# Designs tried in a protein design run: designed miniproteins, single chains. Part 46

Each design is a single chain, and the fold is of that chain. pLDDT is the mean over its residues in the fold that is shown.

## One batch from the design tools (miniprotein)

Design m1577
Fold by ESMFold2-Fast:
Structure m1577 (fold): chain A 74 residues (1-74)
Amino acid sequence: MEIEELLEKIIELHRKAMNTTDPAELQKLVPEYQEIAERLTKLIEEIGELSEELLKKIREEEEKLRKEYEERLA
């Protein structure tokens, strides 16, 4: 299912980002992560599934990654 594929990809990107020490690599990963997270959120919303826990985790990871990206680009 598309949602499963997107979720798996987000997890992989997050893992890669957490192991990255180069701001340039983070700059490359963050936009991809955000795009996939947005698609996943939209799909969940469209199917009307109540996945508060999943959405919360996605947003928390996205926010954490964005903060890391901003800190490393400073």
Scores: mean pLDDT 70

Design m1578
Fold by ESMFold2-Fast:
Structure m1578 (fold): chain A 94 residues (1-94)
Amino acid sequence: PLKALNEAAKAGDLDAVKQILDELEAKGVDLKAKDPETGLPLVLVDPEGEGSPLILAIQEGHLDVAEYILNKANIDKNTEIVPGYTVEKLLNAK
């Protein structure tokens, strides 16, 4: 699921992102739960070294996708998701 979510987030396909996240929730995945290894929500985990779905959406300038992911995972805009950078700082970097 994360690979498809990353591809949709990178492409700015908000409808695909919504569908994938809804399917994960329907399967009992808690999008607000923290991964035990990283301490981060699933949507911030980078298992393949390509970036998390949230980071990919921000990096590509798809702010609608980024906002949707933040709201679904209950991630505050002041959360530091990379060393030295909060969500708010990354969103305002352009």
Scores: mean pLDDT 71

Design m1579
Fold by ESMFold2-Fast:
Structure m1579 (fold): chain A 56 residues (1-56)
Amino acid sequence: SKEKAKKLAELLGISEKQAAAALTLAEEMGLEVAAKFIEMDTGVPFEKALEALEAV
């Protein structure tokens, strides 16, 4: 969890806290919902967020 959050944060240039929240959403509601959350919360494009989530 912590390691994945750190890796996701580094890939997207977001905070570890934002990455951890997105990973929790991915586990509960799926990758697309998590990617939309990242886009809305940080401004990172949906496709880039989704690719990074799939990479971790």
Scores: mean pLDDT 85

Design m1580
Fold by ESMFold2-Fast:
Parts: C-alpha cells; sequence; structure tokens
Structure m1580 (fold): chain A 100 residues (1-100)
C-alpha cells in the first residue's frame, strides 16, 4: 500500500511537470515559428511520457503485486526525471527567445 501511494505521488508530480513543459513549449513555438516543428515534436514526446506514467500506475493498481508497485515507482521516477529535463529545456528556449 505505501509503495502504491508513493507511485501515485510520483505520477501526479510527473503529470504536473509534463503539463508545464507542454505549456512552455507551446509558448516557445508561437514566439519562434522557424523552429515550431521541433517544439511540437517535443510536446508529443512529453504527452507520450505522461501516458506511459499513467499506464504504469494503472498496471500496478490492477496487479495488486508489490513487485509491480516497485516497477511502477521506478518507471514513474524515470518519467518524472525526463519531464523535469524537458521543462528545463523549454524554459531555456523561452528565455533565449525573450532576450532576443
Amino acid sequence: MELLEEAKKEGKRATELGEQAIETFRKVAELDPKNKKEFEEMIERVRAAIESAEEALKKAEESGDKEEYEKALETLKDVKAMLEGALELGKEALEKIEKE
């Protein structure tokens, strides 16, 4: 039960980070139309990562298995780290465009 609760917390944080990354990349794409395709591809990658996190959590809940809870927690931590990196890249791109 505790592992599943930790996985749910990581999943919620990953989703929040992913939503922020998508919003940031959308703003960058609007301000820099020359690179719009690149940022739209980043948005699609972020969406795929959020879906992967949701699927991992659902599989763990359905299994009722401690090993599956541990796997879900590991997957969600990896997705969270990826989404933190995506958000950082988006913020750096936005700052660069706003300075120019």
Scores: mean pLDDT 83

Design m1581
Fold by ESMFold2-Fast:
Structure m1581 (fold): chain A 90 residues (1-90)
Amino acid sequence: SMFEKIKESMEKSVDNFLEELKKLSKEEQLEQVRELALNLAYKYILAVKEGDEEMKKLIEELIEKLKKEVSPELAKIIEEQMKKAEEILK
């Protein structure tokens, strides 16, 4: 299905992001993770507003994967951006 192709593409994009992240300085890692977290939070808000349950769940899975694979400090940035997205949806 089209969704399965989107899912595979987004999962591969996250894997590529994590590999590239390892090459960056600590400061650059913080900036890149913040940017990605904002992008995913925005997509999450759109999915919720449009009633796209499949996309919503995919983004939640990608967020959890990112949090598991990055340092605790970077994971906190991701958590803070998702909390802000949830507050916007209230």
Scores: mean pLDDT 86

Design m1582
Fold by ESMFold2-Fast:
Structure m1582 (fold): chain A 84 residues (1-84)
Amino acid sequence: SSAIQKALEYAKKALEYAKKGDVEKAIEYTEKAIEHLSQASGLLVERARRLAEQAIRFLKKGNVESAITALEQAIDYLEAALKQ
């Protein structure tokens, strides 16, 4: 799915910015990933979306480590969705 692939690309950018401590850009790219996930469906997509939403909450609270973990898990679910 083109929507899942775009969401994965934005989630990877969000992870890179989170690792650099750029919280504002990490939130921006995570929100872009969620926007593209709204065009897709399935259990793995729903799990990735919830993890991305949780990553935004962690970033807004300054918990960058937990946000990185949530983004990495979201990326794993999106990669699995593309391999089906």
Scores: mean pLDDT 91

Design m1583
Fold by ESMFold2-Fast:
Structure m1583 (fold): chain A 114 residues (1-114)
Amino acid sequence: SMAEEYRKKADELEKQGKFDEAGRYYSKAFEISGDEEDLVKALKAYLKAGNYREALELFARYIDTPEAQAAVAFYNAGNYELAAAAMKRALDKSDVSEEIRELGEKIIEYLLSK
């Protein structure tokens, strides 16, 4: 499948230390598969790359709440404290796995460190 091809490409890019590119391919796999494992790999890759913008945008698309969308808008405006608050609200209202929750908390911690 195309999702499997994207995963294999992402795995190879990750081995090369190309974490941003790996994140993009895992994200493409997730858009096709809907598989949480692809989402987790994409988020971890973006975080390893220091690409918190793409990690936040991907996380917000998954949570798909007004609060998550507000967090992206605040981040793009440079309002990091408001972005963190909006993400906390989105995460608190979300029934997500422990691993996804931990990744969301890492994004929030980054925003609060700004």
Scores: mean pLDDT 88

Design m1584
Fold by ESMFold2-Fast:
Structure m1584 (fold): chain A 95 residues (1-95)
Amino acid sequence: SREEIREKVLETLERVTELARKHVPDEEVERVRARILEVIEATLADESLSDEEKALRSMMAIAHFFSELADRHKLPEEVRQEIEEIIREGALELM
């Protein structure tokens, strides 16, 4: 359902956000999180998209913005892999 997709997407975003806060200043993590939330809410509100497309595009938004954050802060490969694993787990639960 739409609400189940929203719940899992937001849970995934929160998990990645908490991990990022251990390595990146809180102010910058909150700016990235706010931007992702705007993209997610716009995606979930798009009635032209299927539930599967909403889930995929929302997860891709989380992956894209946190990848850029990781590159900007030169995060260790282990942290990048942990972020990718969290996103992958969330995406698989919605398939």
Scores: mean pLDDT 87

Design m1585
Fold by ESMFold2-Fast:
Structure m1585 (fold): chain A 97 residues (1-97)
Amino acid sequence: MLEELRERLKELKREDLLRLVEEYIALRPEKAEQIARAVLWAIEQGEEALLELHMQLIGEIYALRGREEEGARAVAELLAEAGREEEAEAVRRELEE
């Protein structure tokens, strides 16, 4: 399962997402199979599903590390890169308040 996931994400040139999946599994080993299935499913659904999962992983990882503000900034950056700039700016404004 995890090896198949690594191959699929490398083919998609999403080594950034693979790194986050590895980090999440290190923090939550009991979720390894569940997250691998979720990512593989998102790959089949397309870029939007992968983006939503990427944002969720960032949020969960940073919350587990007690760095929720940094997680929110990373989510805003992903939204901007995906062309969802209004949503990215809304997250950034929330962090400044």
Scores: mean pLDDT 79

Design m1586
Fold by ESMFold2-Fast:
Structure m1586 (fold): chain A 106 residues (1-106)
Amino acid sequence: SEEIEKMVELSREMTPAMVELVQKQVEQGSTEEEIVEAARQLAIEYAESAGLSRLEIGIVGMAAREVGREIYRMIEQGVPVEDIVVKATEGLEAFIRSAMTWLESG
């Protein structure tokens, strides 16, 4: 759908900023939960600025919590930043497409 493609495009735009945010939070000694909440807030700000609906903002926020946690774990494991960006982009897209397709089908 047009809505799914808009959300996926937004997720691709926000992913580098999310990876940078998580790296900065790790360097500052933030907890996993603080990092995950920071990633969620970043995603909500991107979604609101893009004019997404309340439901779409909620989905983007949920995707960001999940993927933000995975970014944190990958940084802790020493995964290269370029690989983290690729995996985070794929994870956000997969989550958004799955959630939106399920909602449009139910």
Scores: mean pLDDT 86

Design m1587
Fold by ESMFold2-Fast:
Structure m1587 (fold): chain A 89 residues (1-89)
Amino acid sequence: GKLLLFVTFAYTKENLEKVLEMLRRGEAKAQEILEIASLAPPVLKQHPETTAKILGVFDKQGNPLRDEEELRAAGEQEGEVYMLIELEV
């Protein structure tokens, strides 16, 4: 079935570049997401080969970050952001 999951990642230069690549592709393997995640649902670790759809990224208050400028601004201010993914397991 389809699961909607939030993944938390720390805002670092390396994580930002990886998240921007995932957002451009609209998808990433669970294993790739786990490499940058500071907090991820256990189901991702159980299914590392599964491809997740990237639905968007949000600040800590739950506001959608619509572009790279908003993502950088929120990440720099708060130190972390939330990625919403869809996983089919």
Scores: mean pLDDT 84

Design m1588
Fold by ESMFold2-Fast:
Structure m1588 (fold): chain A 58 residues (1-58)
Amino acid sequence: AAPVVTLTFTVPASEVERALATLRAAGYEILEVEVVPEGDLARVTLRATRPPPAAEAL
């Protein structure tokens, strides 16, 4: 089973949705998302399932 990982990053508030779309496109399955405004930025905390190693194209 794929492990659940917690990712935390800060992006411009206008870029949050694009950052989430980029992670989904990269194969991460986002289970939970928390967005906290931080001035002109947003702190994003995600819980996501990492794809199994056998599913990664290298």
Scores: mean pLDDT 74

Design m1589
Fold by ESMFold2-Fast:
Structure m1589 (fold): chain A 80 residues (1-80)
Amino acid sequence: SAEKEALIARLEAERDRLEALLASNPNLPAEVKAEMEGAIAYLDRLIAYMRTLTDLAEARRLAEITLAQAKEFLAWFKKA
């Protein structure tokens, strides 16, 4: 559905944003780098899973929770 594809596109945009932050900050502590790499890997798996979902309500719920978590992480990162 168009809605599911839009949710996937938003998750892909957040994944790409995390990848760009990781690439532009080579001197981040190893612990922070590992967390960001883990988040990117998780987003890749979630996107693949969402492509198989037929339940749009569940797809929306998963995407909204994940995007909210990404927003909080980015807010934290900007303040650090």
Scores: mean pLDDT 82

Design m1590
Fold by ESMFold2-Fast:
Structure m1590 (fold): chain A 66 residues (1-66)
Amino acid sequence: SLVEKIAEIVGEEKAEEALEDIRRGTSIKEMSEKYGISEEKVKEMIRLEIEHGVEVLREAVLKVFE
């Protein structure tokens, strides 16, 4: 799941909060400082969220056009 992939980066306890921060548009710098991770790791989390969102939209669109 997306939460499990984010947990590999920030830990299980912080994974849901990190996802909410990304969805709110929290900056890469603020995320890096808050979670004690590199800006590259923040970008990786943002990429995972985007990939998940695209897949969810793809499945929803396919169901509508059934």
Scores: mean pLDDT 81

Design m1591
Fold by ESMFold2-Fast:
Structure m1591 (fold): chain A 87 residues (1-87)
Amino acid sequence: MTKEQNIGLKNYAAGLLEKVAEEADRIAEEFAKQDPVTAERARQLSEELRKTAEEVKNAPDEKQYEVANEGIKKARDARAELARLRA
């Protein structure tokens, strides 16, 4: 991929991770009183996703493609887990 495409992928991955972290925060707030175990798991996911977003933003050029793709996968996996927690 070109450098421009790698930057676009990095920005997309970081934004997706932050968006899913915000979804996790909302679920944590919803369940805080009724299911504190589900709330705690959602908080853990939010923290992990934000840390991964920071790693994506700070990845060196040679690792940007790899780290961004791993970040996108983590965001999708986390979104699926959040959907299961709400079921």
Scores: mean pLDDT 83

Design m1592
Fold by ESMFold2-Fast:
Structure m1592 (fold): chain A 81 residues (1-81)
Amino acid sequence: AQKLTFEQVLQMIEDGKKYLLELMKTLSKEEREELLKKVEEGLEWLKKKIEEDPSFTEEQKEEFKKKIEEVIEELKKKVEE
């Protein structure tokens, strides 16, 4: 049992995004690009784990994927700044 509710996972994704956006403000462009690469790898791993979790509905899994994709897009925009 993964013990995380749908709302808890969404909140963790949102909190992680906010943390990473603030962290990126303190980093050089090269460091932001390296961080983005590592975060994209971690988020791909998370998407696979969510897809494998039988406690979530297909609708919840799609919401997670959409949220993760939105996070990646926001982080990419921050790297471009």
Scores: mean pLDDT 80

Design m1593
Fold by ESMFold2-Fast:
Structure m1593 (fold): chain A 60 residues (1-60)
Amino acid sequence: KIEEVDKAFEEFLEAMKAPPTDPEAQRRGGEAADKLREFYFSDDPEVREYVRRRMEELAA
C-alpha cells in the first residue's frame, strides 16, 4: 500500500507540471488526487500517517 501511495504522488506531481490545457494530464491528476484522498482517510493509521507526512514534505 505504501508503494501505491508513492505511485499516486508521482502521478499527481507529474500532472501538476503539465499545462492546464492538457486534458489527459488533468484527468490523471484528478484520479491520483482521488486515490490520495482515500489513503489520507484510510482506516489504516500507518497509511494515513505516511500520506500526511508526504503531503507536509511537499508543502514545505
Scores: mean pLDDT 76

Design m1594
Fold by ESMFold2-Fast:
Order: sequence, then structure tokens, then C-alpha cells
Structure m1594 (fold): chain A 76 residues (1-76)
Amino acid sequence: GSGVFSSERLALALARHELAEIARKLGREDLAKQASDPSLSAEELAAIARELGVELRLERVGDQTLLTVTVPEELR
């Protein structure tokens, strides 16, 4: 998924949800639990994304945050 958000917090919440679902589909309950932790930093979420083979990109444009999550076809 991708989107433009007025808050990085909202973008990170969506990223946590998507990564947890992907981790569950892959049988990585350990990563699903980690991704569901709301205290995780953007860097920690990016590390989980890399472990799952997913690209997570966060870019600040002015006062908005652009979130891009690229999911391989096999994980959809």
C-alpha cells in the first residue's frame, strides 16, 4: 500500500498493520508480534520489512509523510 499522510504516526500505523499481516501469511509469528508493537521506530519497522522481503519507504514532503510499501506478488 501507499499514501500521503499529514502525520508520520498515521503512516507508521498503516505500515505496522500491513507488515504484521504479511508476517502472519509467511508463518513468521515472531515478526508479526514485533510489527504490531506501537512503540517501534520507523527504523525498526524498516528492519522488519527487509526481513520479510518487503520494501518500506518513508519520505517527508513539506509537512506531509509519504509512505510506500512494496509487497511481492507472492505475498498478496
Scores: mean pLDDT 72

Design m1595
Fold by ESMFold2-Fast:
Structure m1595 (fold): chain A 83 residues (1-83)
Amino acid sequence: MAVVDEIVEEAVEKALERLEEAGLLSEENRERLERTLREEAYNFVREGGLKLEDITPEKLRELVEGKAEELIEEALEEARERA
């Protein structure tokens, strides 16, 4: 799955940059967030990718970016609850 591995790595890196811009990325949580995003991408490949046959960088990027947005929303909800 070399092509998929390359696409996943690129998508995860871009999603991490977005989390960093949102102020959600720290030295300690970077590894956890990277693992979460990578896991989401590989879950898509195992379940959704089999149906698509032609996994594209764009499709994986959209999925991983969506997960990053979800993590941002979760952090905002937590901040609101604690405020």
Scores: mean pLDDT 70

Design m1596
Fold by ESMFold2-Fast:
Structure m1596 (fold): chain A 64 residues (1-64)
Amino acid sequence: IEPPKNEEERKKIAEELRKKALEAAKLQDPVIKRVALHELRKLREAGVISEEEYEEIAKEIEEL
């Protein structure tokens, strides 16, 4: 994934990740949850999302 050029693009990516986290919680699928967390870490490392956005979405996934 290409790093976003502005804040709006980053928010869209974060929103999509959050939707995936909610789907994983609803399905209670451990494989989907792990994949989502792994993808999230890589996006944080690439600077696509902020650490705060990472923590918010990770909490959603972990809380199920």
Scores: mean pLDDT 70

Design m1597
Fold by ESMFold2-Fast:
Structure m1597 (fold): chain A 100 residues (1-100)
Amino acid sequence: SNSEYLNTLFRNLILAKLEGKEEEFKKYKEELDKLLEEAEEKLKEEITEEELKLARELLDILLLEEDVEEKIAKLKEMGDENLAKAQEVLEKLLNEIVSQ
């Protein structure tokens, strides 16, 4: 399942980062970036580059920021309108990956 694959990829990426496994982290990050790039290409007529940047920023905060206080600070710094747009665009990208 593409959903099971994506969930396993997220889990492996987070664990590799938390455990300091640089080579594993790089491998999983490259796999995730490739899936996102393929989804972005399919959605290029529906989503702007600025909206894609917001979605990528949100995903990086959620998956890669280990410090809870810093994670909260970064989410607040995005602002409510940008956070809502980032969530909308991220959901579209993840749904495209799962629907393949």
Scores: mean pLDDT 84

Design m1598
Fold by ESMFold2-Fast:
Structure m1598 (fold): chain A 58 residues (1-58)
Amino acid sequence: GKEKAIEGARKGGELGDPTVASLGLYEGGLTNPQGGLRALIGAAMKDPELAEEGAREA
């Protein structure tokens, strides 16, 4: 569940690819849109720490 969202977001952040982060969020189940948005922003900024934090909140 949650671990897939966090792992996908972190990898998206390392790659700078929001699509990788969004796939992880989809597989992990999104309950908080603000957390999901932070994960996508972190991925777009190539910031895996921000992306992972967002996924934990999602």
Scores: mean pLDDT 78

Design m1599
Fold by ESMFold2-Fast:
Structure m1599 (fold): chain A 75 residues (1-75)
Amino acid sequence: SMAEEQEIKELVEQAKKEIEAALPNYTLEELIAELQKQIEAERKAIAAGIDVEESRRNIRILEQLIEWLKKQMEE
């Protein structure tokens, strides 16, 4: 739904602010690698049939954060 899409967008924007605050202690490459590991864990949960809808939502958020971080590396 559009409401769910808006909620995901708001969660992504909140996570971006938290990451920006942590950036002085981490490289962009380290953050991307950590988020990719979390996506792998979520995909394994989906394959096991555990909290599938929650894991799908988490993957959507994590993928948007990775795309944002990759754009920061290009700029």
Scores: mean pLDDT 82

Design m1600
Fold by ESMFold2-Fast:
Structure m1600 (fold): chain A 65 residues (1-65)
Amino acid sequence: PPPVPEVVYERETRDETIHGRTVTLTSYTFLREPPVTTPELTAERDAFARRMGPIADAILEQQAA
């Protein structure tokens, strides 16, 4: 049977001191797409793109001073 990918992205969480404050940073790194794309991966990628769009817009809006 074809390999079923378990993770399409790599999640890294760490605490960092920024300007004297401890901030928890969560990074998502998308890994190279497997040769066989499952419907679950496609749906997850689409859902992620839809969810991140508004969040990215909100962040950029707050930074555009």
Scores: mean pLDDT 60

Design m1601
Fold by ESMFold2-Fast:
Structure m1601 (fold): chain A 81 residues (1-81)
Amino acid sequence: SIADELREEAIKEIEEILERARAGEISAQQAVDEIMKLYKELKERLEEAKVPKEEFDEVMDEVQRVAVRAILEAHRLEAER
């Protein structure tokens, strides 16, 4: 479904942002800003696609969990430098 495709794309993009933070290419704050922007854009795309409420909530909840974990890891990586 379009919801599954957008979920997988968002998770992949979050992982790519975290890899850039791990490589020291961006700061933890820059990673937070990019992840938050991606999360907002995902919400808007799901709303425009008129994804059913249940699928919308499942996708947003899963991506939020991945985003929170990535944000915490980005800060941990920066603190160790």
Scores: mean pLDDT 89

Design m1602
Fold by ESMFold2-Fast:
Structure m1602 (fold): chain A 77 residues (1-77)
Amino acid sequence: MSTVELVAIKEFTEAGFSEEVAKLAAKAVEQGANGKDVLEGIRLAQKGKREEAIELLKKAGASEELAKEIVEKAMKE
């Protein structure tokens, strides 16, 4: 795991997300996704706004596959 992923995991868990969601979000950030938009996307998913969450995560720079996985995990908590 990279230093960028480790820092991002800590930031996302401090924001109140589960460790599993934080790990997936950190992977997106490590791949170049904008951390603030990733954070907002996860919060949309937690509010049940699945489609809006996926689109925001993709716009942030996450792949479609990773965006869907993040949203699925966030919605299950």
Scores: mean pLDDT 80

Design m1603
Fold by ESMFold2-Fast:
Structure m1603 (fold): chain A 68 residues (1-68)
Amino acid sequence: KEEEEKARKLLEKIFSENDGDGTAVDKAIREALEKADKGESEEYKAFKNLIDRMTAGGRAGAAAIAAA
């Protein structure tokens, strides 16, 4: 799953670049989800799917996706 692998690397990059600031991480994730919604890239669509799967059992992920 090439797009899923890129989505995972994008998530890792967001956490790495915004280490120690959850608000900045959340903002970056929301921006990536917005790009997925606009259909800018298959990688962003895979990123949205990855976030949904990782947080399927968690409220925070569902709220973040809904807010994006």
Scores: mean pLDDT 68

Design m1604
Fold by ESMFold2-Fast:
Formats: structure tokens, C-alpha cells, sequence
Structure m1604 (fold): chain A 96 residues (1-96)
């Protein structure tokens, strides 16, 4: 049950980050004449959304740890996976 809670938090984070990246790609594809300044602004807004999603998910991990609903080992693993997903999402949007 603890493993399923950790897996769920990782999976929901991955889905949120994938959606943010996909939406940014759709915006750029449908606006090929966007200025470099506007592209930079959209990338920065996408980064803020990614950071917010990660922050809230890490907060959920902390709450479950405090309640004894997650082991420290599972929480640390989930945090590492979430940070990796964040780095991958940021790298992907910066390459657009």
C-alpha cells in the first residue's frame, strides 16, 4: 500500500509534466511566427507550472511521511524520481 502511494505520486507528477510539455509544443506549432521574446516568456511560464507541480507533489510526500503512511526509503526514491522527471521536462522545453 505504501509502494502504491509512492508510485501514484510519481505517476501523477509524470502525467502533469508531460501535459505541460505537450501544451507548450502545441502552442509553438500553432504559432510558428512567435517572436523570440514571446517564446522565452512561454518557456518561463511552462517552467513555473513544472516547478509548482513538483513542489505540490513533494509536499504530498512530506505529509504522507509525517502521517507514517510512507517509509523514508520509499519517500526518498519517489523524490529522486520526481526530481529526475522535472530535469527531463525542463530540458525538453528548453530544446523547443
Amino acid sequence: SEQKKADFLVEVTESLLRMAVAILKIIFKNNPNLSEEKKKKEIEEAKKIIELAVKETLKAIDELLEKGELSEELAERARREIERLKEEAVEEIEKI
Scores: mean pLDDT 88

Design m1605
Fold by ESMFold2-Fast:
Order: C-alpha cells, then sequence, then structure tokens
Structure m1605 (fold): chain A 87 residues (1-87)
C-alpha cells in the first residue's frame, strides 16, 4: 500500500534526524536539511545520491558535520533503503 510506504519514509526521515542530533550540536540545521528533501518531493529512498545532492544544495553542507555524524546519517538512510526495498 502506498500510504504504508509513505509512512515508513516519514519514520526513516525521523531516524535520520535523530541520528544526526546525537552527533551534532546544530539540530536546527539538520532539521532544515531534512525539510529541504521533503520540499523537493523526494519520496523514495532508492535515489540516495540525489537525496544527498539535494541536502547539500538546499542549504546543507555535510562537510561541515563531523565525519562520525556524516557516517551516522548515511547509515540511517541506508537502513531505510533496505527496509523499503522489502515492501
Amino acid sequence: DRDRRIQHLTQMQRDVIDSARRTTSDVDRVTRLVNDLRDRGIRYVDDIPRMISVVLQGGGDLSRLSPQSRRDIMGAVGRGVSSIAQV
């Protein structure tokens, strides 16, 4: 069901925000990056390279985050992709 898949994507976005919050002090900036992804209509995690590109171009610079924070964000996104692929 499409609605179930959308709900799962919303949860994945929350997991990404929560992961970033644990590893960075700039919570507002991370929240803004995730909102930019939503506003650009990225609804499928299958396009991870585009998702990262949109985050970087939409006012987020992942290079300013610690290497650990970047790994945690990418790890959370990767887990979301794996879960969605099973739907």
Scores: mean pLDDT 52

Design m1606
Fold by ESMFold2-Fast:
Structure m1606 (fold): chain A 68 residues (1-68)
Amino acid sequence: EEEERIARAKSLIEEADNFDKLADEYHQKAEEARKKGDVKTYAKYLAQGEIYRAKSNRLRKEAEELLK
């Protein structure tokens, strides 16, 4: 079922793109906190951004496997 496989892969890529957007947003928030000298908030937002980036990478790998 090629159509279902492609549709699922597209859904995973779309979800991954959303997580990449969130990761970028949290990295920007982290830099703002760093500029204000708020080391704790910087670390918190940086960690959250990395979690979203990892989720994006996982979903992209799943989509790639579906398209092979």
Scores: mean pLDDT 86

Design m1607
Fold by ESMFold2-Fast:
Structure m1607 (fold): chain A 76 residues (1-76)
Amino acid sequence: SMIKGTATAEAGKLRVLIVGKTVTAGSLSEAEGTGATTTAEAVIREDIPVEDATVIALSEKEGATITTSVEELEEE
């Protein structure tokens, strides 16, 4: 199974990190937008339930509203 975390904020530098239930470093993604919004995506490939995954997002722009989502993807 794969877990995908997505974060969206107003334009600027955005980082998203997915961490599992255990104290293990997750996947980190960084994006910088020049338009109205910036979207960053991170994917972790581990056999963990989506409920045990935590998505952390950080924007460099002060006062930015960050929207996060987490999705479980099945392996093909």
Scores: mean pLDDT 66

Design m1608
Fold by ESMFold2-Fast:
Structure m1608 (fold): chain A 55 residues (1-55)
Amino acid sequence: SPEYAAKVDEMNLEIQAEVAAYQAAHPDASPEEVRAYAMALQNERLEEIDKELEK
């Protein structure tokens, strides 16, 4: 749906900003650690979007 697509786009922008902040705060973080962090955020946000749209 258009609503789902819009929320996913918003989520991607939020995750991109959060990942950038994480890398700035943790300069020694490996690419694998950064990826794991991004994936965890994405999974959490997708579950929130699904719950909002099931109302």
Scores: mean pLDDT 81

Design m1609
Fold by ESMFold2-Fast:
Structure m1609 (fold): chain A 85 residues (1-85)
Amino acid sequence: SLIDQAMQAYARALDLVMTVLTNKDLSEEQKKELIEEAKRLFTEAIRLLLEAGDTETAQQLQEDANRLAKDLEKRTGIKVPDIVA
């Protein structure tokens, strides 16, 4: 289902965020690439939820993703633009 695809994309995005925060061997360029991929996956998850008609979960996920983006920016020093579907 679209909801299952959205949740899989969201889970993958969270795994990438965790990798950026925990893997000390990553270069700044590698971190930026993983952050860009995580942002793409969060955007995909939100869009799939909106297509499925689950606007409440889409809004919550967008808010959670932007909160994570701010935390990631603070912890890595890498600017993370707001996630907008």
Scores: mean pLDDT 85

Design m1610
Fold by ESMFold2-Fast:
Structure m1610 (fold): chain A 90 residues (1-90)
Amino acid sequence: EEREKAIEKAADELVERLQKELGVSPETAEQARKAFRDAAKHEDLETARNAMASAVGGLVLREGGTLEQADKARDIAVEAMKRLEEELSA
């Protein structure tokens, strides 16, 4: 339960940043949340991080975002996963 709460908190921070900084749609934000949750259930979070970040960037491009916006989304996703990794290692 504590792990699930940490994952949801990190996913909420990801979604908030994507919407606030990049203006992604609620649908794209929810797809990013799903990708983050799926990656966060992986035993190796470090390996899953890059795949998840690429997926989030791809969602932004699919919605019509620019390559610059996709790169920003990838960085936001990487930061969210690193924060989760740090919280779970404490």
Scores: mean pLDDT 83

Design m1611
Fold by ESMFold2-Fast:
Structure m1611 (fold): chain A 83 residues (1-83)
Amino acid sequence: AEPKTVKLKLLDKVGKEYTLIFTSSDPEVQKLAEEAKKEIEENYEDLVKVRLILYKFLRKVTGEQEPSEKELEAIIEYLEKVV
């Protein structure tokens, strides 16, 4: 398939926007990127939730298993400390 570029816009902890650019020729990865983009846009001002959505997206595209509840708790705690 033709490469598709998806732009993910996120706020940092001081309210500045930055853009992550994701490009893939895999239709399944393209679908996951579009779904992540939609979820991030719906939660744009929730800094912790947006980063959790991005983390879950990256796990899926790398073929890693769904994070355990314990791993999700640890990631949420880390994100709450850094945002």
Scores: mean pLDDT 76

